# Ledger of designs, part 62: designed miniproteins, single chains

Each design is a single chain, and the fold is of that chain. pLDDT is the mean over its residues in the fold that is shown.

## One batch from the design tools (miniprotein)

Design m2063
Fold by ESMFold2-Fast:
Structure m2063 (fold): chain A 160 residues (1-160)
Amino acid sequence: GELEELERKLREKGYEKVVEAIREYGKKLKLSDEQLTEILKLALAVIEQSPDEVIIEVFPDREFGKELVALRRFVLSLLQEGQVEEAARLAARAIANIKDPFEALAATVFLTISVALDPRLSEEAKRRFLELFVRTLEELGRPDLAELARTIGEEILSKR
């Protein structure tokens, strides 16, 4: 099925640990195969550096997709201006304010991969963002999302 094909593509690209982290978190939330497919499709689209329109089309709720793209643009803009601490804090606060657990998962996966793979950012800025982003999520009472972000971010950054 589509789920198995997405997992295969991600594993072949060397992102097996990212797939495993998403699956473990999804299992705890009791996500459907359709919801898990949406998250993995999002992860693959971000890893492949797909256009914003492709990201928006991952979710049946296009407004949520547009909100994710807008949040990414804002966070990446701050990081490009050297505002690493502000970017991490605002990203973590935005995610912590998401009431839907599936949407919070999607936003965490999306932002973590987007920052870790952005070619315009230095490795130092990426690592500093990840450290502060994880810490702020923990401080905001989301240690579950902090651990997910740490696992995904560290795996992606280890490939450089």
Scores: mean pLDDT 89

Design m2064
Fold by ESMFold2-Fast:
Structure m2064 (fold): chain A 113 residues (1-113)
Amino acid sequence: MITKEELLARDLSGRTALHDAAYNGDVEKVKELIEQAKKVGVVPELVNAREIGSGATPLHLAAYNGHVEVVKLLLEAGADVNARTNTGVTPLQLARFAGHKEVEELLRKAGAR
């Protein structure tokens, strides 16, 4: 069984496995990691984990890259829709900046400001 320490472990970039799966749009890996987090009781800690350096969450990375299904999964798992990076940037701002209209719409419906 995966431990919470392994699940929340950060790589040399300061990212968890969920950050990388969200950045890449790997829907199956996102589902797997969330299910593992449910078993060890760390879903909020995993989905809201902040990257060392930027302070980006998995939701920031999925929104920036336009990964609609990953955004849905993260929001369903309780990701903070209004999370801010160290420079005050939100997932909604990243989706708008990158031109991802469908992600922008999903974030607004989830209460993004």
Scores: mean pLDDT 86

Design m2065
Fold by ESMFold2-Fast:
Structure m2065 (fold): chain A 62 residues (1-62)
Amino acid sequence: MMAEQEERLKAEGARLAALRKQKGLSQKQLAEEVGISQSTVSNMESGKIAAPPSVVRALNAA
């Protein structure tokens, strides 16, 4: 049984990826908007790391 936190990170990453696609943004464009690396965005969307608050705000504020 996987940790609940890992499932949450994967679910959140998938949701944020969907929001990004709805806005017509690539991973690179989102990274540039927020001021982080594309690798960070990729790792976040795959559930390897928690989404930075700046990314969550950028995707939910529009």
Scores: mean pLDDT 76

Design m2066
Fold by ESMFold2-Fast:
Structure m2066 (fold): chain A 159 residues (1-159)
Amino acid sequence: MTPELLEATHRDLERMLASLLETRPDLSETERRDIELLVEAVKLMAEGGPLEELEKILERISTEWFKATVKAIIKLHELAEKEKDPLVAEAYRGYAGWILASVLNTLAQEGSLEKARKLAEELLEVVEAVENNDLEKLEEIRENGLPEAQEFAERLLER
């Protein structure tokens, strides 16, 4: 991915987060504050900031499914750092942005808060199954997960 494509993606994620604060009056004060912490996390990811600063952001988040989203991002960065193939490492970094975009796109739909929560949890379970080499859990999610979690599990099983 070129640096310009990464910066374009982060600006799109920041605009989506800002739009959610304006268009979702049904969000609690806690969820609104935790969206501001996700904007901080997106900026830190864009700048290639250290994982320890993402962990400090995770500790400040109160909403469990926002924690699931940030945990999945942290784990994908750790997988990318451990990976010897530069193309596989770059794909793990690409998936961190894709996870956040999928959760935010689901949250932007009216009445989708429960779906967005479930999606954030299932996407974390996919990343944890990859970290643990749990192929049975990846197959379970591919068959029974939400469409976005199924697609993500399938792409990781085809490698």
Scores: mean pLDDT 82

Design m2067
Fold by ESMFold2-Fast:
Formats: sequence, C-alpha cells, structure tokens
Structure m2067 (fold): chain A 94 residues (1-94)
Amino acid sequence: SELGKQLLEAAENGDLEKVKELIEQGADVNYQDPKRRNLTPLMLAAGYGHLEIVRLLLENGADVSLKDSDGKTALDLAKENGNEEMAKIIEELS
C-alpha cells in the first residue's frame, strides 16, 4: 500500500512524527516490499538506530518474528550493527 511504502521511508529516515501520523492513518506496521528486500518498518528503524521509532512500532504490534530476504529479523540486524541498546529494547518489548 502507499501508506506502507511511506512508513518504510519514515522509519528509515528517523521521522518519528511521520511514523505516528502514518500509524494513525492505518498504515500496516508489518508492511514488507519485495523491492526493498522484504524489510519491515521495524527492521529499518532498528538498522538505522532509531530507538524511539522501534519502541513506537513495537507498541503498535510490530511482529519481531518477520524476516527480510536474507532471513534476518530486526533483532539480528541490531546485533549485527553492534547496537546493544537497540537489541535490548527489541528483546524486552517483544
């Protein structure tokens, strides 16, 4: 969906206010686009270190079990990037 594509972009860019607006408009927090490696908004926020967006997505039902085209979860991406605080948040809120 258009909202799903916008949510991926906002999560990647760290635009917290846009993420909030898109969720309020009914964007699918678990949206995946094959053209974007099946990355979820949670994976993009986690990969780019956007802690507050990760919290917001998890509070709104982001599925931590979803995998990208390489079989990686948001937790895997946080650990690969050495972001211990991000990994802890995902483990505690999932």
Scores: mean pLDDT 89

Design m2068
Fold by ESMFold2-Fast:
Structure m2068 (fold): chain A 84 residues (1-84)
Amino acid sequence: LNEQVDGATVLHYLAGLKNPPEDIVERIRELLEQGADPNIRDTSLFGFTALEVARLSYEGELREKVVEVLLEHGAAPAGAVRAP
């Protein structure tokens, strides 16, 4: 769950899909319930969390739902911005 493949966890990949399945929010929720850590940073130059990837990748209602489920499972809310 928390191992990195090409610098990103499974949670990062689900937060950044270009063509997400209809059950993407449910899949993210299931990973978090299984012990996926939403606060792991990827190995990119910026060290994005899954929350930050979701804010950059998704739009509208889907972005809001993915961000909400991450926050419900302990994602740092400040991770969405680089400044306080």
Scores: mean pLDDT 72

Design m2069
Fold by ESMFold2-Fast:
Structure m2069 (fold): chain A 109 residues (1-109)
Amino acid sequence: SSGVDVNAVGTEPGSLGETPLHEAARAGDVEKVKELLAKGADVNAKDKLGGTPLHLAAAMGHVEVVKVLLENGADVNAKDITGLTPLDLARMAGHEEVVKVLLENGAEE
């Protein structure tokens, strides 16, 4: 039994207020993403920049994490504090397969 608190946010100096789901999504840890969602993690949790786990997975090019988050009700068109969507971040980073998955799931151009 893992003692992970799904409601915890980053507490180190300079933390963006990320949840464990943000951290797993950025890391591309598919199994951890699935575990946290099964434990009731908020798929649409926002960090201090308004970023969701889907923003981080898209920015990092983690295709399978993007798919799992969308299957669990992630808002494909969520905007961060700067107005950027997961699709914007994937395009900026050149993650073509993530761009394709996001568009197939209703992302706006």
Scores: mean pLDDT 82

Design m2070
Fold by ESMFold2-Fast:
Structure m2070 (fold): chain A 63 residues (1-63)
Amino acid sequence: GVVGLGVAAKDYTAKTADELSIKKGEKLLILEEVDENHYLAKSLTTGKVGKVPKSAIGAIAPL
C-alpha cells in the first residue's frame, strides 16, 4: 500500500544502489517505511523507486 504523497525538502544524492537521488520540490509516492530513518519512495518525475532518508522529505499528504 501507499503511505502518501511526499515532497522532497532538499536535494539528496544516492549513496548506494538501493537509494534514490531526488531534488528539492520533487514529488514522491511514499510506498512504505523501510526503517525508522528511511522511506521506500517512487519519484513521480523519473518513475524510479528507491530508499530515501526521512530527513530529505518535508511534507507527506495521506492518500
Scores: mean pLDDT 83

Design m2071
Fold by ESMFold2-Fast:
Structure m2071 (fold): chain A 86 residues (1-86)
Amino acid sequence: MLSPLDRRLLEAARRGDLEEVERLIAQGANVNARDTLLLTPLHLAAGYGHREIVELLKSTGNPDLSARGYRGLTPEELLERGVRIP
């Protein structure tokens, strides 16, 4: 079940709030948390174009870089193809 801490991480990644993402990871948020659409924080950061947050997530917490979410794409594929999450 998605915890309040994990939900905050997903929302911070979507908004591009780098400082909040850093704080939430430091507080033990699950970097592999998935929302109801199976999107991880890395998918949301990539799909919303927040490259600095993508790099932060890759460097911390062992994110699942192979996780498929929006349109079956991995976070890196979303970023490389410039696919935006609506």
Scores: mean pLDDT 74

Design m2072
Fold by ESMFold2-Fast:
Structure m2072 (fold): chain A 84 residues (1-84)
Amino acid sequence: DEVEKFLEEVIEAAEAEDEKKFYELMRNRPNPEVSPLDIVDKEGRNVLHIAAEKGHEKAVEFLKKLGFPTNLKDNHGKTAEDLL
């Protein structure tokens, strides 16, 4: 799945605090007309939800620093903060 691969690569770049790779991934995202925050998996989870669920605390903090909101809900009504 192109979306799942993209989300995993974004989390890896965020965990490494690799801003260059992060913005390269944003530029080449699967649906460039859609906001990066609206790129979700089959459960409606964005990059923050998946990073939080997997315990990637550095990735979550990096994304928050870049202005990603933590209050967006997945298809189960969970925010990234609920998954930490």
Scores: mean pLDDT 79

Design m2073
Fold by ESMFold2-Fast:
Structure m2073 (fold): chain A 65 residues (1-65)
Amino acid sequence: MDAQLQEAFNFFDLDGDGVITKEELLRLTTYSEEQVDAIIAEADKDGDGVIDYEEFKAYVAKQLA
């Protein structure tokens, strides 16, 4: 599971900096800006506007089970 999550995270992390930004989500998804903002707000616990790998894992785990 973790290897698949890491691969998915790396797919969204276009520049390999270890975080997913709003711009990366907007570029890679069909979601609106409002939908992306909602995803970041749910995943981002610190309010810094980016999703790190631990926040990404927690978000995915919450959605899947």
Scores: mean pLDDT 73

Design m2074
Fold by ESMFold2-Fast:
Structure m2074 (fold): chain A 60 residues (1-60)
Amino acid sequence: MEIIARAVEDWAGTRPDDLAFKKGDILKILEELNPVLWRAKSLTTGKEGVVPRVKVEIIE
C-alpha cells in the first residue's frame, strides 16, 4: 500500500535536493532516507525531492 502525506505548513527547502511545498500539498512518499527525512513526489506539482517528516502528516 502506498504512503500518502499532506503538508502541514509551507516549506521552501534549505538544500538543492529539497522539495519545496505549500500547506495542503499532497505528497507520495517514495523512500524513508532516515527517521526524520523522506524522499517524496508532490502530486500537486509532480516534482520530487527530500522533505522533513515533521512538516508532513500521513493520511493513507
Scores: mean pLDDT 81

Design m2075
Fold by ESMFold2-Fast:
Structure m2075 (fold): chain A 94 residues (1-94)
Amino acid sequence: EEKKKQLSYNELVSRGGYGMMKAEAARANPAFLEQLVADEEEATEVVEGLLGLAKATGSEEALEDAEWLLGQMSPEEAKRAREAAEKRVEELLK
């Protein structure tokens, strides 16, 4: 199962890189942030990538970006995004 672990790691790193790019763009452009958080599925996917990268690599920057993005959402959206992202990351690590 060494190959399965390596594939999951590579997927988490790839998704995390995309998430970090989106978080950086959102920090630089408030209009982009508003569009990102308005799309609950895209926002959840970005949070998933960031949390997955943090869990796979121990990246504090990815974790901080995930928590920052969740803080920009409504409490209800943030809760749904976090729960969905954590579930998807757990499934990738099985």
Scores: mean pLDDT 79

Design m2076
Fold by ESMFold2-Fast:
Structure m2076 (fold): chain A 95 residues (1-95)
Amino acid sequence: SLEQIKKDVIAELTGLAEWLKDKYPEEAKRLEELIGKVKNAKTKDEFIEVLQEAIELLREIIEKLSKSTNFDDKLLAVVAGGALYALEKILEKLK
């Protein structure tokens, strides 16, 4: 169960990082660092801490993308919003 949830979170963050890497390389790098932390989380409590960090980073990314006048960035903000929603629901279930 926990290992499957970790895989789902890694897949979600990896997908978003791949979409960001060319135009927003710093945000992509920060997501990749969090993916490393998710992989290294050995306990439920460690995983909860990393999820909270990921949620905060996703909020920052959404805020930045939402200020763009580019339509592709607005769509990417929606994708990031979906990732945020998924991570918040996972965190809620783990409490």
Scores: mean pLDDT 86

Design m2077
Fold by ESMFold2-Fast:
Structure m2077 (fold): chain A 76 residues (1-76)
Amino acid sequence: MEEKRKELEEEIKKLEEKIKELEEEKRRLEEELREAERRGDKERAEELRREIGILEGLIGIYRGLINLLRQRLEKL
């Protein structure tokens, strides 16, 4: 049982690292969005908002998975 707990903790850490990567990518896209809006590039701004939305969705999925794994740890 202790080995299973360590495995779940390791998976959580990997998912937290993935979230950090996605948050960095989102920050970069938000900067690009600001530049596109400043230039009046409506098409690029719309594209960037869509990409940011996808990243927000992925971050939400990974956070949900972390919460599920944490619940499993509590039941062990």
Scores: mean pLDDT 85

Design m2078
Fold by ESMFold2-Fast:
Structure m2078 (fold): chain A 155 residues (1-155)
Amino acid sequence: SEKEEDEALGIVVRYLAAQTREEREKLKEKIKNDKKLAEAAIKGLEKHLKVDPDNLVYHLKLAELYLYLKDLEKALKIAEEALKKAEELYAKDPTSPLLGFAYYVLGEIYLELGDEEKAKEYYEKALEYFERYLEHHPDDVATKLLKEEVLEKLK
């Protein structure tokens, strides 16, 4: 239902805006372990992207949701298209966190594909661009939490 789609999208938006590691991990696990919630969130994001087709944050979350559903072909296609757009955006605004986020999502997808070497390369790129972003935005909690997650993946 539209109400289920709106509620699921609300959870994804809260995950994006999480201010603590505990809240972020709790929301991520909720989305990963609830296929019906992930499917409803995908429908909500796809409807939003019809109105705002250039919302790169929503494209990257859509890729991450397809990853959680194990639709790796769709996840990879969306993430690769989003990376290309993030590279174009970074060339205009090198303080944007979106390039780091795109590399993070690709790292997650390649890890699920079993390509640990490519996953590591993408996580290392994500870390580099998150660190560059945080030099200019040292108070951005969401990017700090993503950086902490990437550092754990690189152990």
Scores: mean pLDDT 85

Design m2079
Fold by ESMFold2-Fast:
Structure m2079 (fold): chain A 70 residues (1-70)
Amino acid sequence: MEQIDKAFEAARKADRDGDGRVTLEEAAEILQKYTGVSKEKAIEMLKELDKDGDGYVTLAEVVEAARKAI
C-alpha cells in the first residue's frame, strides 16, 4: 500500500506539465522502483494499459499497474 502511494507521488512529480500523463519509460522506472518488477515486465504491463498506443500512460494507469505487480 505504501509503495503504491509512493509510485503515485513519483508519477505526479514526473508529470511536470500537469497533463496527468507520463511516458512508458518514466512509468516503468517508477514500477521497477516501488514494486520490484523488471523494467521489461513493467513496460509490457504498461503497454497493455496504453490502449491509445501513444507511448504515454495516465497516473491512474500507473497505480493500476502497480497494484497488479504486487
Scores: mean pLDDT 74

Design m2080
Fold by ESMFold2-Fast:
Structure m2080 (fold): chain A 63 residues (1-63)
Amino acid sequence: MTSADLALLRAAREGDAESVRRLIEEEGADVNAKDAGGRTPLDLARENGHEEVVRVLEEHGAE
């Protein structure tokens, strides 16, 4: 897992949609990266109710 992948997981959990977009588009973060619990950025965004982040992740092929 890269530093960008870790940052993406954190940004998704915190609802930082701008950082999520930049990490995917500019730093090549893996939209399907998993944390130690097996949760993806999409899982974290949904769990925390960050609908804008969910939309951005889905636009970039998150499943």
Scores: mean pLDDT 83

Design m2081
Fold by ESMFold2-Fast:
Structure m2081 (fold): chain A 60 residues (1-60)
Amino acid sequence: MSDEELEKKLEELEREGVRAVIEGRYEEAARILREMSKLYEQLGKHEHAERLRKEAERLE
């Protein structure tokens, strides 16, 4: 996946994640955060990836 494709996917997941949190769907929000973390890791943004993983753990 190209960096452009990764960024587009992150934008999509961010919208879904925000909606999930607002609706109280924390289990779904945690899943989305973990998926975003993997994409940030592919972009080389390891600090962002780790932060999102920890946030997902807090929602579970």
Scores: mean pLDDT 81

Design m2082
Fold by ESMFold2-Fast:
Structure m2082 (fold): chain A 75 residues (1-75)
Amino acid sequence: SMLEQQDRLWHEILRIAVEGKRDGRLEEALKEIERLVEEFGRRHGLSPEQLARLLETARGLLRGIAEGVVEVVLE
């Protein structure tokens, strides 16, 4: 379902953000996250407004992780 694929998208975004911070590649992480969100939006027919909101949330999450405001533990 779309909800299951959206959950997988968020897990992938979190992983990319944490790995990007760990490896000092936050600019590359941002580009990869934006690409994944755009691919998801295209695949699921998201409106421009829905895509913009998803991108804003993803960028905010990466910023929070980069600044140490959001802590994520990967298993």
Scores: mean pLDDT 81

Design m2083
Fold by ESMFold2-Fast:
Structure m2083 (fold): chain A 117 residues (1-117)
Amino acid sequence: SALEAAIAAGLDVNAKDENGRTPLHVAAAAGDLERVRFLLAHGADVNAKDKNGFTPLHLAAAAGHLEVVRLLLATPGADVNAQDDYGFTPLHLAEIQGHEEVVELLLAAGADTSIQP
């Protein structure tokens, strides 16, 4: 892809767009598992925050992208309990959107149910 070629040519994999989103945020929100995998293999920051404090995990969890959530959680240093600017965790967003399998996966990964917005 054009993105893969650009990163191979030395483009900053963690470059932020006008919304503070990295390529990893965009791929996670879209459920693009292979692009998430490629970006993580090339040094993408799994915990990058956009202008609203959303991490890639927040966006994947809110969208119900189960296998993307699984891959992000398997990444060393991934913050399962990251809070956005409103105090919401990925677990809160998955619960609000009714993504039960994502909720179960986040809980298995150590999501803290005591965190309140």
Scores: mean pLDDT 90

Design m2084
Fold by ESMFold2-Fast:
Structure m2084 (fold): chain A 80 residues (1-80)
Amino acid sequence: MEELNEKLIKAIREKASPEEIKKLLDEGADVNAKNARGYTPLHIAAIYGRKDIMDVLKSYGADLNAKNDDGLTAEDLLKK
């Protein structure tokens, strides 16, 4: 489980296609998993401006109100 969640975050950072992100989610990656700094996949997609990936994550049930260790939501990161 943790290995798939790490692969999901890495894929978003490395500009993987929406199809590759869907494959990881279909394989059991937790769309709401937090990394060591409290970042969810949605936070990482927002940092990289990946709106296409944000839409995929939302379709899989991503929590739009999840906060990282700095108390920021994905929307807070996207607005910068």
Scores: mean pLDDT 80

Design m2085
Fold by ESMFold2-Fast:
Structure m2085 (fold): chain A 97 residues (1-97)
Amino acid sequence: MYTEEQKKQLEEAFKLLDKDGDGVITKDELREFLESIGLTSPETDDLVDEIIAEADKDGDGKIDFEEFAEFMSKFLKNGNFLTSFGQFVLSLAELIP
């Protein structure tokens, strides 16, 4: 169970990804977000599919708030390597025109 502060942070992050406000994150919204942070490559579609497959527990191709919260909690618990890797990739992307 999340603290009230953690829940608010997750809700704010979810709203940033859920651009149309329908209460779910689609593959297109996730792709647009990843592209906005510098992950612009043909491999971005594979990364989107992997994230959806891991977060989307009911297999509908969309991430609701509960699935998003569990996915983010899993990343926060295990994600020191992925966070460091993501930061390293972003640092490299800033050097690639």
Scores: mean pLDDT 62

Design m2086
Fold by ESMFold2-Fast:
Structure m2086 (fold): chain A 64 residues (1-64)
Amino acid sequence: GPKIIAEALRDFPALTPYSLAFKKGDLLEIKKIVDDDWAYAKSLSTGEEGYVPISYLKVVAVVE
């Protein structure tokens, strides 16, 4: 399926061991939409995965 790439609009600290911390401008691959507020994503810079708040992200590319 298509690969969804999002850019972080602001910094997000890891709040739990399952959350993914990121900095403003980081690129993330969206792996799964969990609910209206949360997605499971992978950092393209670190390779780490975890739950991220959707409101902190902007979709910048969809790669087929």
Scores: mean pLDDT 86

Design m2087
Fold by ESMFold2-Fast:
Structure m2087 (fold): chain A 118 residues (1-118)
Amino acid sequence: SAEEEIKKIKEIIKAGKVNEKDAGGRTALHRVASSDILSDEETLELIKELIEAGADVNAKDKRGFTPLHYVAINLGIKSVEKVEELMKLLIENGADPNAKDDYGKTPMELFEEMWYSG
């Protein structure tokens, strides 16, 4: 549930483990950015809390994906305007919009493919 995911993220923050990587190289910020069970408002709130707790906005997982890449393709976020708001929040906090994943794709290229390719 969304409540259980929020609880897990808040426990990671309290433990000082915001930049700890899982087996996939993903941090708590990657997890929130990729979540399809959180509301748009819950996603925004948790991203802000993770940034305030010292999350590395440019952390790369084992596929070279940053949190910004995951926001760009997050199908759990119901509007393109909300995706743009979250991408802007990350960029204003130092996320690199030109970071390339292991496939040579930037977050902006993934965003265009997800929301404007028809």
Scores: mean pLDDT 83

Design m2088
Fold by ESMFold2-Fast:
Structure m2088 (fold): chain A 55 residues (1-55)
Amino acid sequence: MKEKVTIENVPPSELSRVEKVVKKHGGRILRYDADGNVEVEVPKDKVEEVLKELK
């Protein structure tokens, strides 16, 4: 029941915040690329809450 979501345009300075929010909702970071895209794995029912907190 986990969903893979790509969060785009994440500066390196915000990576720690993204990780904290994702972990808070039971997810984890899968990948961070040089273009600022973060691939995360989050419980499907928590995707909306994670995206809301990152805005």
Scores: mean pLDDT 78

Design m2089
Fold by ESMFold2-Fast:
Structure m2089 (fold): chain A 60 residues (1-60)
Amino acid sequence: MKGVYVATKDVPEVGPWNLALKKGEKVEVLEEVNEDLWLVRSLATGKEGYVGKSVLEQIE
């Protein structure tokens, strides 16, 4: 595990590729695809998807 991150704002579902998140939801980073886009797993739901790195802050 690369660390635990928290969503700093709500992320809506905009397509089948992205993970919708609520502000304060914790995620595990699975892959850093590039500098802007990360593959993550929600610790609350177990769902996986892509999110923008800019919406996440590291907490662990």
Scores: mean pLDDT 79

Design m2090
Fold by ESMFold2-Fast:
Structure m2090 (fold): chain A 58 residues (1-58)
Amino acid sequence: GPRIATAVEDFTPVRPDELGFKKGEKLLVLEEVDDARVLAQSLSTGRTGLVPKEYLEF
């Protein structure tokens, strides 16, 4: 099922399809897109977007 991850640092989106977040935010990981990126939903805002996996701790 979907996994919860915690942001290890702030991420500012560079592309329109990316999700921005702050360090310590909880994200619901919906899909692995590739080895470097996931599709996630912010539990705080409900917004979805692409997130670099290096910014997440599972």
Scores: mean pLDDT 84

Design m2091
Fold by ESMFold2-Fast:
Order: structure tokens, then sequence, then C-alpha cells
Structure m2091 (fold): chain A 72 residues (1-72)
């Protein structure tokens, strides 16, 4: 799906973060995407999201990640 199915932008990352009890600013979300976004396209995939989550002290299961991505 070219609508970003399987990729996560700053708005979608914000939704994930809020679901996990975090409240990052727009600048923090952009910094997280830029850190994980090796391709420079302004989005991250599910594997990059796991890396971001772990850097914030979160350890989501595969089922939690699938549920959060579907929520977007």
Amino acid sequence: DIDGNGTIDTEELGTVMRSLGQNPTEAELQDMINEADIDGNGTIDTEELVTVMRSLGQNPTQAELEHLVQQM
C-alpha cells in the first residue's frame, strides 16, 4: 500500500507514543524519525519503530506492534 501501509510518519509515530503513555513534541517526533530514517524519506518502517521504542525504554511485543500499526 503506497498510502504508507508498513511505514510510519511523525503523526503516526505521535499516535503510537501517546498509546504507550508518552507525549513527545513535534520536534522530538521529527528527531526520532530522522534518527531511524536511513533512507531520508521522512518515514520509518516497523523494524525502525522497534528500534525507536527500545531507545525510549519500551519493549513492545510483535502483537503490540501489529496492534499499534493497525491503529494508524
Scores: mean pLDDT 68

Design m2092
Fold by ESMFold2-Fast:
Structure m2092 (fold): chain A 70 residues (1-70)
Amino acid sequence: AFTEGQLREAFSLFDKDGNGYLSTEELGLVMRSLGQNPTEAELQDMINEVDADGDGQVNYEEFLTMMARH
């Protein structure tokens, strides 16, 4: 549904410090910018599925994995 360029642009827009990570709230904003409207519970489930470290943050590769499954 989304191109890699669209996903990279959306990720970079909210990765303000360029550190390659998004918080749960930043992920919600990214998904809304892409026309999605997930609930807080849905965002948490998505993060828990890809966040092996359990720190509540997602890197770009984890973000791509989530969007590919959605």
Scores: mean pLDDT 71

Design m2093
Fold by ESMFold2-Fast:
Structure m2093 (fold): chain A 62 residues (1-62)
Amino acid sequence: MSELAAKVIGHVLRAIGALLDGNKEEAERHAQEAVETAEKLGASPEDIEWARRIAEKVLALT
């Protein structure tokens, strides 16, 4: 697995954990960190969009 995919998935899993704990603010923070991590690692526009879409889907879960 690429370093980018591993780091992005790590942030997504933390966001899901925060949602399960009822902490929406922490979930939003971790979801934002997933997208920022993709951008910082110089990801392609397609990979950044992938990270963004995953973050949006996680935050859509109530």
Scores: mean pLDDT 75

Design m2094
Fold by ESMFold2-Fast:
Structure m2094 (fold): chain A 90 residues (1-90)
Amino acid sequence: SDLEKKLLEAARNGQVDEVRRLLTADPSLVNAKDDEGETALMLAAKNGQIRVVELLVEEYKADINAKDKYGNNAAKLAFSNGHGAIAAGL
């Protein structure tokens, strides 16, 4: 959906306020996956967006164990992209 695409883009780009607005409007999007099986949490973690990661996990209880099409969770994607501090916190 268009809302799902907006959420995933906002998470990837570190747009904390936009992520909060979208999830306040539709909390069911919190674990939504794109065509690669990536959630908002995975995209935020992969791109080093620590404030979005914290928002998704602490306020919206995003599933930290969700896996993409390749079997990667958010911690694995963070680590593989050089965001070890985010990976250690997941």
Scores: mean pLDDT 90

Design m2095
Fold by ESMFold2-Fast:
Structure m2095 (fold): chain A 103 residues (1-103)
Amino acid sequence: SLDLELWQAAYEGDVEKVRELLKEGANVNARIGPGNFTPLMEAAIRGHVEVVELLLENGADVNATQGSENPLFTVLDLVRSNTENPNKDKVIAILEKAGAKIY
């Protein structure tokens, strides 16, 4: 499905494939794959800056939460908790500009 392909492209950081799939009508807020993450969550956690920007430009929910039980994590919470992301500070700045809440 387009939504599964979008999730995979966001996971891989494939900007051009993300762009193509969004143009084809893939759901920017799809919850597919292991962990039921959105494409924005996958791209942001991995530090795929250009994919994060593209997803936000196409209406990705910057305040989407992950988890069915307490605690529920926002995209920003997930990024802030990952110490291995080399683009962490840049991704945080982009998410905050897009309206991500810290609480």
Scores: mean pLDDT 80

